Designed miniproteins, single chains, continued (2). Designs and how they scored, part 100

Each design is a single chain, and the fold is of that chain. pLDDT is the mean over its residues in the fold that is shown.

## One batch from the design tools (miniprotein)

Design m7684
Fold by ESMFold2-Fast:
Structure m7684 (fold): chain A 93 residues (1-93)
Amino acid sequence: MKLSREELEEIAEIRKRDIEEFKELIEKNKEELKKELEEELERAKKENNENIARQAEAALKALEDPSVLEDYIEEQLRELGFSDEEIAEIKAL
C-alpha cells in the first residue's frame, strides 16, 4: 500500500483528535442554535412576521426530535470529509 506505517499512525492520531474536537463542537452547537432560534422567534413575534415565527418554531421542534438532529449532524460530518466509520464513532457517545 502507498502509506507507511508511521504515516498511518500519524493520520490515526490526527483523526482521533479531530473526532474528539468535533464532539465538543456538536454539544456547543446544540445549545447555541437553540438560543439563536429562541431569539429569532421573539424578534419575529415583535415584527409580526408570521413566516419567520413558524420557521423558528419548526426548527425548535426539530431540535427536540433526536432523529432530525442526528441526520443534520451526520450530513455535516460527511461534508467535512469524515468516513462512515468515523461518523459512527462520533455518534457512539
Scores: mean pLDDT 64

Design m7685
Fold by ESMFold2-Fast:
Structure m7685 (fold): chain A 66 residues (1-66)
Amino acid sequence: MTFRVTLTGDAPRQMGVVLRLLGIDGVEVTPTGATTYRVTYTGSAAQADALLAALNAEPGVTATRL
């Protein structure tokens, strides 16, 4: 499953989000802009839906299913 992720706010906060994503098995993060990323996940559909919900729950994070 693939998501578009947009990050806002302070650079240290946004770096923390990127590092947490990179720590998840099966996640690939590709920069697509200054504050936008393509996130690809190879886990189950249920795990991908949980990841999308968790991302949208974080301050300064907007994630959209592609």
Scores: mean pLDDT 79

Design m7686
Fold by ESMFold2-Fast:
Structure m7686 (fold): chain A 115 residues (1-115)
Amino acid sequence: SMEKQREADKLMMEGLKALAEGKYEEAIKLFKKAIELSTDDGTKAEALRNLGRALYKAGKYEEAIKAYEEAVALAPDNSLLLFEAARVYREVDPERAAELEARAEAAWAAARARA
């Protein structure tokens, strides 16, 4: 539904504004609603990535990790997402962090070396 996707996009923008203003609990609620209304894997991965960021800033590290795992599963080659996930994992799963960082570096190298 185009209507559900437009509402998801609106909630995503409102969540990003709340996140920028330090309103982490509000951002979390908005991103969770955006995930529910997302109709494609790309939009859902972006909403999960932003949810992970908001959860991390709120100190909810276990929930942040779960959100980043779901986002990485949906967008395995997104270098920015892989770098963000690696940063969160560094404190709790250093092996997973190293894996994600190596994948992110490879994706960034490929993008910059575009020949």
Scores: mean pLDDT 83

Design m7687
Fold by ESMFold2-Fast:
Structure m7687 (fold): chain A 58 residues (1-58)
Amino acid sequence: SAEELLERARELVRTGTGAARTLALAALHDLQKLIEEGKLTEEDLRNIEAGLELAEAA
């Protein structure tokens, strides 16, 4: 869910370094913006989740 992805992104921003933190910051920003604008789609959720998977692997 969007809420779970927000929590996951915030945790990665707090604990991550280098590339991991950069990717997590981008995902957090994009997710927050889409929620604020009311434009969040299932495709956006999948793309952000994939980005967070890459951040976790970095």
Scores: mean pLDDT 80

Design m7688
Fold by ESMFold2-Fast:
Structure m7688 (fold): chain A 58 residues (1-58)
Amino acid sequence: MDERLREEFRRLSLEIAEHPDGEAVRRFGEEVRRWIETGSKSLEELVEEARRRLEELR
């Protein structure tokens, strides 16, 4: 259904994972895992959070 959003999230997550600040990358991954496990964020919201995190890491 939301294959485009899933692919966008994957792309953004890979870009974040390549960032040299390993602690910031680890915290983001931990937050994403929690959001998915608790169902507290939609796929659209996950994409928005990933975009925001990339802006913060620049």
Scores: mean pLDDT 75

Design m7689
Fold by ESMFold2-Fast:
Order: structure tokens, then C-alpha cells, then sequence
Structure m7689 (fold): chain A 61 residues (1-61)
């Protein structure tokens, strides 16, 4: 799965893009990271981070 540092980076980007609170952005980022791990188990770390970010954006609207 994604590291806590990668999850925090995704959460910060989601907060900046969507205006979510830090707590809400972290919840979305953690959920998206888990989904990326399940759906893309053989993907590179960079691919999982990008997928998690895109999924997080979709779930933040």
C-alpha cells in the first residue's frame, strides 16, 4: 500500500483543490489509497499515488 507520507501528500493536494478540511481530506486520501492497493496491486508506487489522487478528487465532489 501507500506510505503514511504519500497519503498525507495526497490529502494536502485534495485539501488545496477541493477546500476539504484536513481531517476530511485525510479520510478521503486513506480510502482512495486502500482502493488503489486493491485495484492496482501490481502497479508502480507512482501509478498508485496518481490513481488514489484522481479517485480522491472524484469522491471530494
Amino acid sequence: GLSEEQIQEIAEKLKEETGLSEEEALKVARGAARAAEQLLPDASPEERVRFAYELGLANSK
Scores: mean pLDDT 80

Design m7690
Fold by ESMFold2-Fast:
Structure m7690 (fold): chain A 60 residues (1-60)
Amino acid sequence: SKELALKNLEEGIRELLEEGVSEEEIMERAEVAADNIEDLGIASKEEVLEAARKTIEEAK
């Protein structure tokens, strides 16, 4: 589901931030995930990338 896909994305981003991965690298990985999620018809790429940016911002 869309909710599950976004929660999995957010959890993955939080784990990467905790491991010290850069925001730039996280966003590159998020773009790959966004393409896959959009291709599956679960959510738009823009919505996935917005969720990724918001997750990074909320971690600051």
Scores: mean pLDDT 83

Design m7691
Fold by ESMFold2-Fast:
Structure m7691 (fold): chain A 57 residues (1-57)
Amino acid sequence: GPAAERRAIAERSLAAAREALARGDLTSVQMGLKELRELGEEELAAELERALRDAQA
């Protein structure tokens, strides 16, 4: 249903943002965070924020 499709889109967005983070593309990571928040996927957004924080430490 729509919720499952929305979740799949959010998971693909998270995966793309993680790849961008591995390349040091912080602009794409920030765009991914905004997209996840706009989708209402706060848990996935928090996961990406933790990965970004860990990468900057």
Scores: mean pLDDT 83

Design m7692
Fold by ESMFold2-Fast:
Structure m7692 (fold): chain A 91 residues (1-91)
Amino acid sequence: FKKTAIELTIEYLEKKYGVKYTPEEIEEMINEASEVDKLKKERIYASLAIASSVELDKIPEELPEIVKKTVEAIKNKDEEEAKKLLEELAK
């Protein structure tokens, strides 16, 4: 999942802001943000994958099932389902 989240984040940043990052640079930023908490790091990866997938209008095959469902709900503008799934991922 980590690799997919990083790839989506890089593609999103390049498309939206015209900036280019390496996978290592993205990983370093996430490590700094989550320093001592593995679960917090996983949540950051999930959030980045969801946000990037929505903006890029795609759902990678290797995403965890709950992340795929969340992305689909957001793309379909199912606000109730998307909110419920996002709250679950943020915990």
Scores: mean pLDDT 72

Design m7693
Fold by ESMFold2-Fast:
Structure m7693 (fold): chain A 64 residues (1-64)
Amino acid sequence: LEERIKKLREEIERNRAARDALLEAAAASTDPVMSATLRAMAGGIEAFIEMLEERVKRLEEELK
């Protein structure tokens, strides 16, 4: 169970890095459509991170 939590936390960190990279690319883009699309993709990753964090909390409650 602890190994699953550790793996999920590592996955969260990787997804945070991906989100930050997309937001950085959006800020650097001169195309407003591309910028908006990249921000939307980053938003999707943020939602996925929230799901993973909820999963971690659920597993932590079971570990107690």
Scores: mean pLDDT 82

Design m7694
Fold by ESMFold2-Fast:
Structure m7694 (fold): chain A 50 residues (1-50)
Amino acid sequence: SSQIQEDIELLDKLIEKYKELSKQNPTNKGLFDGLIDHLEKGKKLLEKEL
């Protein structure tokens, strides 16, 4: 559905943003890496619905 495609695109933008924040804030790298992993897993699940 078009909503799923929009959600995937939003997740891509969030993943890129958290990757940048992880580079800028090494003290919290583990937290950002965990968030990125969860978002990428969610994106893969949504991609299977297309």
Scores: mean pLDDT 83

Design m7695
Fold by ESMFold2-Fast:
Structure m7695 (fold): chain A 120 residues (1-120)
Amino acid sequence: SKAKYYKEKAEEVFKKNGEEDWMALTLKALALYYEGKYEEALKLAEKALEIAGEDNWLAQNALGAAYLGLGEYEKAIEYYEKALKVDPTNREAWENLGKAYEKLGEFEKAKEYYEKAKKL
């Protein structure tokens, strides 16, 4: 599962670099997101972005995921758009942008972003 994948990667990075490593926090936040633990995911993603800096696309992607899980769709869009500005090849971020727009009733935009993800 995606939760298991990110959790195992987070544990490896924590083991090597310690608990305050922004990458380990980001991977753990993504694992928590796939486990449905959205408030915990948000807390770790915020801490990861604080450590990594505001332009870190991986931490922004994790924030987008946490906000998406919490139903904060406009904030999810903001952080996914920031992440995709740095890495436009992130298929998961395009899929989640589509999902956020779909939840807001913006079905034409959702379709465009899903098609973008499919081509990656």
Scores: mean pLDDT 83

Design m7697
Fold by ESMFold2-Fast:
Structure m7697 (fold): chain A 77 residues (1-77)
Amino acid sequence: MAPASEEERQALIEAAIETAERAVEAAREGKSSLAASLEAAAYILLVEAEIAGAPEADLERAREEVRRYAEEAEKLL
């Protein structure tokens, strides 16, 4: 595999967090299927960031934030 750049790793982490936030927005709008899909996509992006070699400290922070958004979205459904 071609090694991922630091820019790509950071972009994956940011995309995961933004996607999780969008899941909360979808849940607030009553779009349960979209919210669930966005939550799943956020976790996939975190896995991709881990595979790409993102630092553990960055991954831990991102996982915490994604988990918090996922919990918020689930409470709205």
Scores: mean pLDDT 83

Design m7698
Fold by ESMFold2-Fast:
Structure m7698 (fold): chain A 91 residues (1-91)
Amino acid sequence: GKEKALRGGKEALEAGKKGDAEKAARGGAEAANGAEESKDPEAGAIAGRLAAEGGTLAAKKAKTPKEAAYGTAGAISGIGGAFSGGGGELT
């Protein structure tokens, strides 16, 4: 769980830096799923932040609307992952 979340976030950031929007989206999804599985708010927040940064970078480097959509999806997954790790006390 925790390791998968952090790895997903790192992969999303590295893919985003290279402009690989599909890999950034995949890493973001892995970060979100790992954060939910880990039940660790700190790991979820860190992984979510990395995935959001990666998705945003991929979107900025996008050369097609499809790549921009993948980058945006990665960023959204990263944000969702951060909340999945930390949201247990918000109600």
Scores: mean pLDDT 72

Design m7699
Fold by ESMFold2-Fast:
Structure m7699 (fold): chain A 67 residues (1-67)
Amino acid sequence: MTPEEAFKKGEEDGYKLVKELAEKGYSTDEIMEAAGRKAAEWGRAGASQAYLDGFVKGATKALKEIE
């Protein structure tokens, strides 16, 4: 996987996670905590920096849409 592909996958995964949690009725604070924990878990599991950067971008985009 190229850095560009990893970033795009992260962006999609982060966006989907936040949207799914919001649709289930979780609060913004709970969603932010869950997204942060997931990013930390992926980082410890050896996810690339490009994937993690994408994940943060996707999650942030979705958070702005639900606020």
Scores: mean pLDDT 81

Design m7700
Fold by ESMFold2-Fast:
Structure m7700 (fold): chain A 60 residues (1-60)
Amino acid sequence: MELAKRALEEFYRRHESDLERLRELAEQAKQGDQAALEEMLKLLEELQAELDRIMSEAFE
């Protein structure tokens, strides 16, 4: 279904700031910043939970 694509695009736009923060955290984590790694994981888990909901609804 194209529903998943639309939901993903909307999710991407809604979390644009969060996604940019993820990129910044990834660079910090690459330099060995443990705090950045943990914050990145936490943000990823939150985004993944929302993504899982979208995937579940799109595929039922």
Scores: mean pLDDT 77

Design m7701
Fold by ESMFold2-Fast:
Structure m7701 (fold): chain A 85 residues (1-85)
Amino acid sequence: MEKLLEEGKKYLEEGDYEKAKKLYEEALKKAAEEGDYEGQIKSLVNLGEVYKKQGDYEKAEELYKKALELAKAVGNEEMVEEVKK
């Protein structure tokens, strides 16, 4: 998961939102398949940031909400604070 998140962040910083989105979606899918809750939460937050930078605040809020619900469900206080803003 680390490599997909790192590559996605690189493209997000470069302004290539479509590539960043695809990499974070791949990271989310892989994390979900592996039961990696931290990877799922990070992928959802990063994907939300891509949509926010594109001006799609509604989609970004949906993704942040999913990340927050997952973080709360797994009892990860650090991730709850990270998602909350």
Scores: mean pLDDT 80

Design m7702
Fold by ESMFold2-Fast:
Structure m7702 (fold): chain A 69 residues (1-69)
Amino acid sequence: GMMKFELIDKVTGEKTIIEAETFEEAVEKAKKLIESKGDKVLSVKVTEHAGKKIAIITTDKGTYLLKEL
């Protein structure tokens, strides 16, 4: 089934829900959404907290967090 993820823009505080079958698909969807806003994705770091995966997406304009809900 579809998993839900929250994409948080750390500069603006904007939160976006991303639905994907996998965490890896959610990361790719997040990158496309970020790039559609004109931000350049520079790096992606994956970590885990309390059994939930988190991606730290660094861009030329700031940082986004992608968190499994």
Scores: mean pLDDT 88

Design m7703
Fold by ESMFold2-Fast:
Structure m7703 (fold): chain A 94 residues (1-94)
Amino acid sequence: MEEIEELLERAEEALRRGDLETALELLEKAIEKLEEATPEQQERLLRLLAEVARAAEERGDFELEARAVLLLMKAVILDEERRKELIKEYLEKA
């Protein structure tokens, strides 16, 4: 749990500096700990992966963009059941 928080924080700092390669490596390590993550940490991971993909696209780094998108899809698949539970709770309030 604390380890994934450290990885996410370091990835955010790397993104702020424009170091997309380091950010992606840190996020890839965070995905390996996704089952131990809180819902908030999982949402941060997905957001950061999307930000890396967007920044890579803006730079024209199609290889890095493809890697970020692939990791984003992997993270979504692993977190799909928890995401469905959140949607169900939201619909009950609507």
Scores: mean pLDDT 77

Design m7704
Fold by ESMFold2-Fast:
Structure m7704 (fold): chain A 79 residues (1-79)
Amino acid sequence: SEHYNKGLELYKQERYEEAIEHFKKALAVDPNNWQAWLLLGKSYEKLGRLDEAEAYYQKALALDPENQDAKKRLEEIRA
């Protein structure tokens, strides 16, 4: 959870590459953290890395099927 919180802080500062590193570390500890998968997807999307963003949004949706943000982002990337 410390890496997740650091990733969130970096994401809010628009430091997306650094946020990604911390979200990946958080997911190495807790791969069921759908919020970390979602934010990893959003961070890659902000960097224009849409293939990675799509894959991570799919992971978030697999863990939280009702997540409207992940659904919307995934539909927009696939269009």
Scores: mean pLDDT 88

Design m7705
Fold by ESMFold2-Fast:
Structure m7705 (fold): chain A 63 residues (1-63)
Amino acid sequence: AETGPAVLAVQQRLVALGYLDEADGVYDEATRAAIIAFQRAHGLPVDGVPDEATRAALGRASR
C-alpha cells in the first residue's frame, strides 16, 4: 500500500464523485477498484494507477 498527499487528493475526488466511501491516504484495494471504475466510466486506460490523464479527468469531473 502507498500513502501520501497525492493518494489522499485522488481519494477525496473519488469520494466526491461517489466511487469511494472515504479518503484515508492509503492506496488499498478499495482505492484501486474506485480508480478502475472511474477509468472505465471515462474511457481511460483501465490500470488502477492514478496517472496524469486520470488525475486530469478527476479534476474536470463534477457532481
Scores: mean pLDDT 76

Design m7706
Fold by ESMFold2-Fast:
Structure m7706 (fold): chain A 60 residues (1-60)
Amino acid sequence: MLEEAEEVLERLEKRLQENIDYAKTNKDDSNIDYIKTHLVPLLERAREGLERIKKVEEEE
């Protein structure tokens, strides 16, 4: 269950990085800024949330 969520997050992080790299080649600064400002922090929070859930489940 948590492993599946981690796999999904890893795939999203990989795709996001690919999109950033692609935007860099096109000099699409607005898209890069959007991804870094909004999408990257959301993925980081999701990963932190997953770690907190693991800790709670371990304590239960």
Scores: mean pLDDT 73

Design m7707
Fold by ESMFold2-Fast:
Structure m7707 (fold): chain A 55 residues (1-55)
Amino acid sequence: SEALIEEVKARLEAAGLEEEAARLAKGLTQMSQFMTDEQLRQLAERELAAILADA
């Protein structure tokens, strides 16, 4: 799951959204304790899409 978190973080940082990247990475790391890898991936994809749509 670290690879997924790093991928999502890098994509937001590339878009200039460094604060959002740090916040999402922290949130995904915390949620990874309560979710399967597939559930975490779905959450990451939804959050990434929402942040990019608002930017």
Scores: mean pLDDT 81

Design m7708
Fold by ESMFold2-Fast:
Structure m7708 (fold): chain A 78 residues (1-78)
Amino acid sequence: ASSPAVEEALRLAAEGKRLYDEGRYEEAIRKYEEALALVPDFAEAWANRGLAYEALGRHEEAAADFARAKALNPRDLL
């Protein structure tokens, strides 16, 4: 069963992905930040925020987010 926080984090991450697909990278980052505030072990949100940072040329923040996503166990999100 999904908790309300997990459901909201998934909704925010989906909104972030939509903003990313529209080229609205800074707005996408804010949505992923909100999702990660609710679910800090949300590996896909870390990875997707990293992609948005890369799109903005913010390579150090992107590398940190990708490292965090890799360190998390994604089995709970499969």
Scores: mean pLDDT 85

Design m7709
Fold by ESMFold2-Fast:
Parts: structure tokens; sequence; C-alpha cells
Structure m7709 (fold): chain A 63 residues (1-63)
């Protein structure tokens, strides 16, 4: 699904240290799945500049 692809892209960006990319992909994921807690936490981590945490949440959201 588009949501899963956005979650995977966010996880990959975060793993690369790209908090902005992780943030953008988590925001996109929330448009497809607004009730996804991992996406919300990933976006929050990305906004705080915590790329590693954003990556972890993105991976959970993507499965």
Amino acid sequence: SAAAKSAAAGAAAGAAGDSAGARTNMHELLQYDPKNEDARKGLEAGLAGDAAAASAYGRRAAE
C-alpha cells in the first residue's frame, strides 16, 4: 500500500540520518493512516531531529 511505502521510505531516511526526509514521509503516511501511532511518534521524533527514533518508528509502521 501507499502507506507501507511511505513508512518504509521514512524508516530508510531516518536510518541515513535524514530527519527531514523521515519527517516528510511520516507526515505523508499520516495522510493515508491518521490513526497510526507509530507514524505519529515517528513524525514527532523527526520534528525533534531524532533521525534514529524516526527510523525505528517508520520501520514499525512499515512492518
Scores: mean pLDDT 80

Design m7710
Fold by ESMFold2-Fast:
Formats: sequence, structure tokens, C-alpha cells
Structure m7710 (fold): chain A 68 residues (1-68)
Amino acid sequence: AAELEAEARRLLAEARRAAAEGDVDTAQSLIDRANELAKRLIGLGRYDAAAELGREIQAVRREVEAAA
């Protein structure tokens, strides 16, 4: 569970960097991968962790959208 959260946050940090470099397609792909990890947390019954990660994913999506 903690490993999935750490990996998702790593992907979101990479997405922010890709967006800052103008690579919006890569940023969107990384966000989608982080969202897949959030779905896995739901499958493990970690609903609170998945909800918190979902909020972080939404914030990064807004940043990427602003960079596009």
C-alpha cells in the first residue's frame, strides 16, 4: 500500500517535470499511470489513501492543463 502511494507520487512528480518541459503527452500518460495505482489501492480496501491520492492527481492534472 505505502509502496503504491510512493510510486504514484513519484509518477506525479515526473508528470509535473514533463509538463514544465512542454511534454504534455508524457505528463498525461504519467498521470494515468498514477490513477491506475489509485485504483489498485481501492482494490486493496485502502479507500482513504486512494481518495487522498485522487485529490493529488486532480491537482497535478490542473497544473498540466494550465501548461498545455
Scores: mean pLDDT 83

Design m7711
Fold by ESMFold2-Fast:
Structure m7711 (fold): chain A 98 residues (1-98)
Amino acid sequence: MEEEIDVEVRVALAEIYVTLAKMDVERGNKESAAEAAEKAIDLIRSLPRATPATGQVLIDVAEVAKAAGNKELVQRVAETAREMGLPDAAKHAEELAA
């Protein structure tokens, strides 16, 4: 259905931003990595519902945020995961924020 296709497209775009953020971390571009990670979070937050892929994207964003040294972004991932009912992603982000 069109609604499912829209969700899949937004999740795929979030996965692309996560990949770009990981590359930016490897290059030492922490600011660009944080910006890409924030775009991934915004895409996930725009979804009408969570999917299993949504949880994995948030876990990956939390790891990127930790590698970039952005504690506020790690906390935002934990908050987003809690709001979306993704307990595994929330726990992972909370452990990274500690």
Scores: mean pLDDT 82

Design m7712
Fold by ESMFold2-Fast:
Structure m7712 (fold): chain A 95 residues (1-95)
Amino acid sequence: MKEIDLGVAEVAVAVARLLIKKGKYEEAAELAEKTIERYSDIPLAVARAQVVLGEALAGLGKIEEAKEAYRRAAETAREVDPELAEEAERRVEEL
């Protein structure tokens, strides 16, 4: 894993979370999707971006799509960040 690539992905995730706080859910979802595509070879970056995508989709009222994003985040995170996987699974149950 390239530390620089993960760091850049983490900045993108942080910007997407800021967009969610501002109510810009569609822009946050688009940034999260682009982050997933750009860093598809880094499972931890993909999992973190998938969680943020789920948060943005839930903000848009797209509950079934949000649940799917969280399920994918849990599957992706399972071997690289078990705590993030558990958080994503919990968010599916909360929706």
Scores: mean pLDDT 84

Design m7713
Fold by ESMFold2-Fast:
Structure m7713 (fold): chain A 83 residues (1-83)
Amino acid sequence: DIETLNRINKVVMRAGDLLRKDPERTTAALAPLLPSEDAQRFRAAVERGDITLALTVLSQALRDNPELIDPVEAALAALEAEL
């Protein structure tokens, strides 16, 4: 579905901006929302400063679990209001 892919692309762009501004707070908000294996890979990528890999992990997790798009969008909106 093209609408779902557009939502995921916007989420990835927003997450990238937030990871560059505050990687620690962004990781704390997003990682718990992901499946455990994806959360571990996301945290490890951010810890290494590999933002491209972190965003790839997030993008794939959302494609595999579209039900996570709504809670991730809500978390991003909350972070954007604070940062």
Scores: mean pLDDT 89

Design m7714
Fold by ESMFold2-Fast:
Structure m7714 (fold): chain A 100 residues (1-100)
Amino acid sequence: SEALRLHMEGAAYYLAGETVLAIDPSDAARAAEYYEKAAEYYRRAAELSEDPKLKAVALREAAIAYERAAEAYERAGDLERAAELRRAAEELRREAERLE
């Protein structure tokens, strides 16, 4: 499944972000980029998901990844990018709610 492959790529990028912060908490900008990529892959997985329940799960995972990216951008001092990603996360959560 292409959706499953994209979901696995998202999970790998999310783990990369977690790993960056575990090794060097000051490398927040790099961690943010990995979390943002994770969210993009989860969103693409959601778009390819035919099952509304699986689509909602992928959309919520994308929202969580954007929220983690926003937290990391805030730590890096990029407050504008953080605010954009928090709004993107809120929209994805609302989309997921409409499917359930």
Scores: mean pLDDT 90

Design m7715
Fold by ESMFold2-Fast:
Structure m7715 (fold): chain A 85 residues (1-85)
Amino acid sequence: EKLKKEAEELKKEAEELRKEFIEYTSKTAEYMGKGIKYLVDGDKEKAKEYFDKAQEYGKKAQELAEEAAKKKKEAKELEEKLKKS
């Protein structure tokens, strides 16, 4: 049952990463919206700050999505091994 516990742990890690991914995608959208607002208001410096922050959050979201996908794949491989054993 060690493989079952390892698969469950990987699924838990993937779910935690998925939650962080959703959080960072939400922040990306929020900061993009604020950047657009400042750009429309003529505040190009503030708009740039918010767009730069949105880009940073978007990068983190992508990294989290890739790690979550990797953990999900590892969990499935362990589940397949359990099914064959």
Scores: mean pLDDT 84

Design m7716
Fold by ESMFold2-Fast:
Structure m7716 (fold): chain A 85 residues (1-85)
Amino acid sequence: VEGKEADLVARVLEEKGVITIVYDRDGKIVAVESFSPEQAERLIEAIENGDAEGLLEVAREAGVPEEVLREAEEAVERFRKNKQK
């Protein structure tokens, strides 16, 4: 359940057009656009580990606008509240 928070952050970033994640036929992430190779590796690791905070940190370092990061954080908070309601 907690692992879905990182997936939610990634979806918000994709919807805002600040990242593009490329998947192969098996659903494996093979590339992330607009990020350095090191940042892309860290982002993939954060998604695989369900680390929403790590994913947000990589996005911040990559220059994603604070407004987009805030929206992703709000989405995670709404998900948590609905789960614990």
Scores: mean pLDDT 72

Design m7717
Fold by ESMFold2-Fast:
Structure m7717 (fold): chain A 66 residues (1-66)
Amino acid sequence: MKEEQIRKLHEELLEKVREAQKKIEEIKKDKSLSDAEKQQKIDEIRQEIYELVLETRKRLAEIRKE
């Protein structure tokens, strides 16, 4: 069922976004890291989320193809 597949993909993406937000919060609170190190780690996490969004879009396109 198309709607079930779409919902599952959105649920998985939301879960990963929540995990990423928690990691970003931990990085921001880490006083042993420089601002540059924090920026690099946060950018890395945001890149991971961007990759997941692209993968999710590809899967959604396949589902919408019938």
Scores: mean pLDDT 80

Design m7718
Fold by ESMFold2-Fast:
Structure m7718 (fold): chain A 88 residues (1-88)
Amino acid sequence: MAEEWLRRTRETLEALRAATPEELVAEFPELTLAQAAALLAEGAAAAEEAARRLEEAARAGDEEAAREAVRELEERAAARAAALAAAL
């Protein structure tokens, strides 16, 4: 149960890490390539930390730790979105 959820979450994080600045600009044409690259770099760092915590939780079989890692990633994404909105 928890292992299946963790596996799917790891696959999602890996897919996000593979995104390119050109793909983000295609989806959001208002972004510059430099802005898209900066967003992906920050997202990649957050995803790497979340992946590390998910691997630790998977080894321990700890679903609570896995959920906490995902929550921290979501909180970082929300904080980034709020900061970007405030700057605009």
Scores: mean pLDDT 65

Design m7719
Fold by ESMFold2-Fast:
Structure m7719 (fold): chain A 99 residues (1-99)
Amino acid sequence: SAMDELEELKKKLREKIFEAEITIALLRMALSIAKKTGASEELLERAEEEIERLQKAVREARELLENPDATIAQIKKKIKELDEEIKRAEEVIKELLTS
């Protein structure tokens, strides 16, 4: 049923929020290391922008979970958006740790 699909999607969104929060913590740690090892200002600024973007995506995802009118389509879209933001952040973490 649509209600069962909605509940399973909400579980997946909660799991993606948790994954995003871990990614933010890892990105912040990588940024801290990169600042001490002399990474470029451009890379440091890009990392700070990725933290802000991922934090915004997490806030929007949490707001969607609290919205009783949230649709299956909206939740699916937010899961995909979080997954894409996590992948972008993971690439920045890699660059910070190899700079």
Scores: mean pLDDT 90

Design m7720
Fold by ESMFold2-Fast:
Structure m7720 (fold): chain A 58 residues (1-58)
Amino acid sequence: SARERAEELLRRAVEAARAGDGETAQRLGTEAMAVSPDNALAAEIGARVGAALREAGL
């Protein structure tokens, strides 16, 4: 489903951020938001990716 795809992309984005790959994290996070079936999930994805990037010092 679109929700499952968005959640998988979010997981990969967070993993990329934790690995220090900010470019991949931002790209995957943006794709996850774009395929999200609703604005609430898209906002949550943006917040979680942003938090992961800040925690990684990116």
Scores: mean pLDDT 87

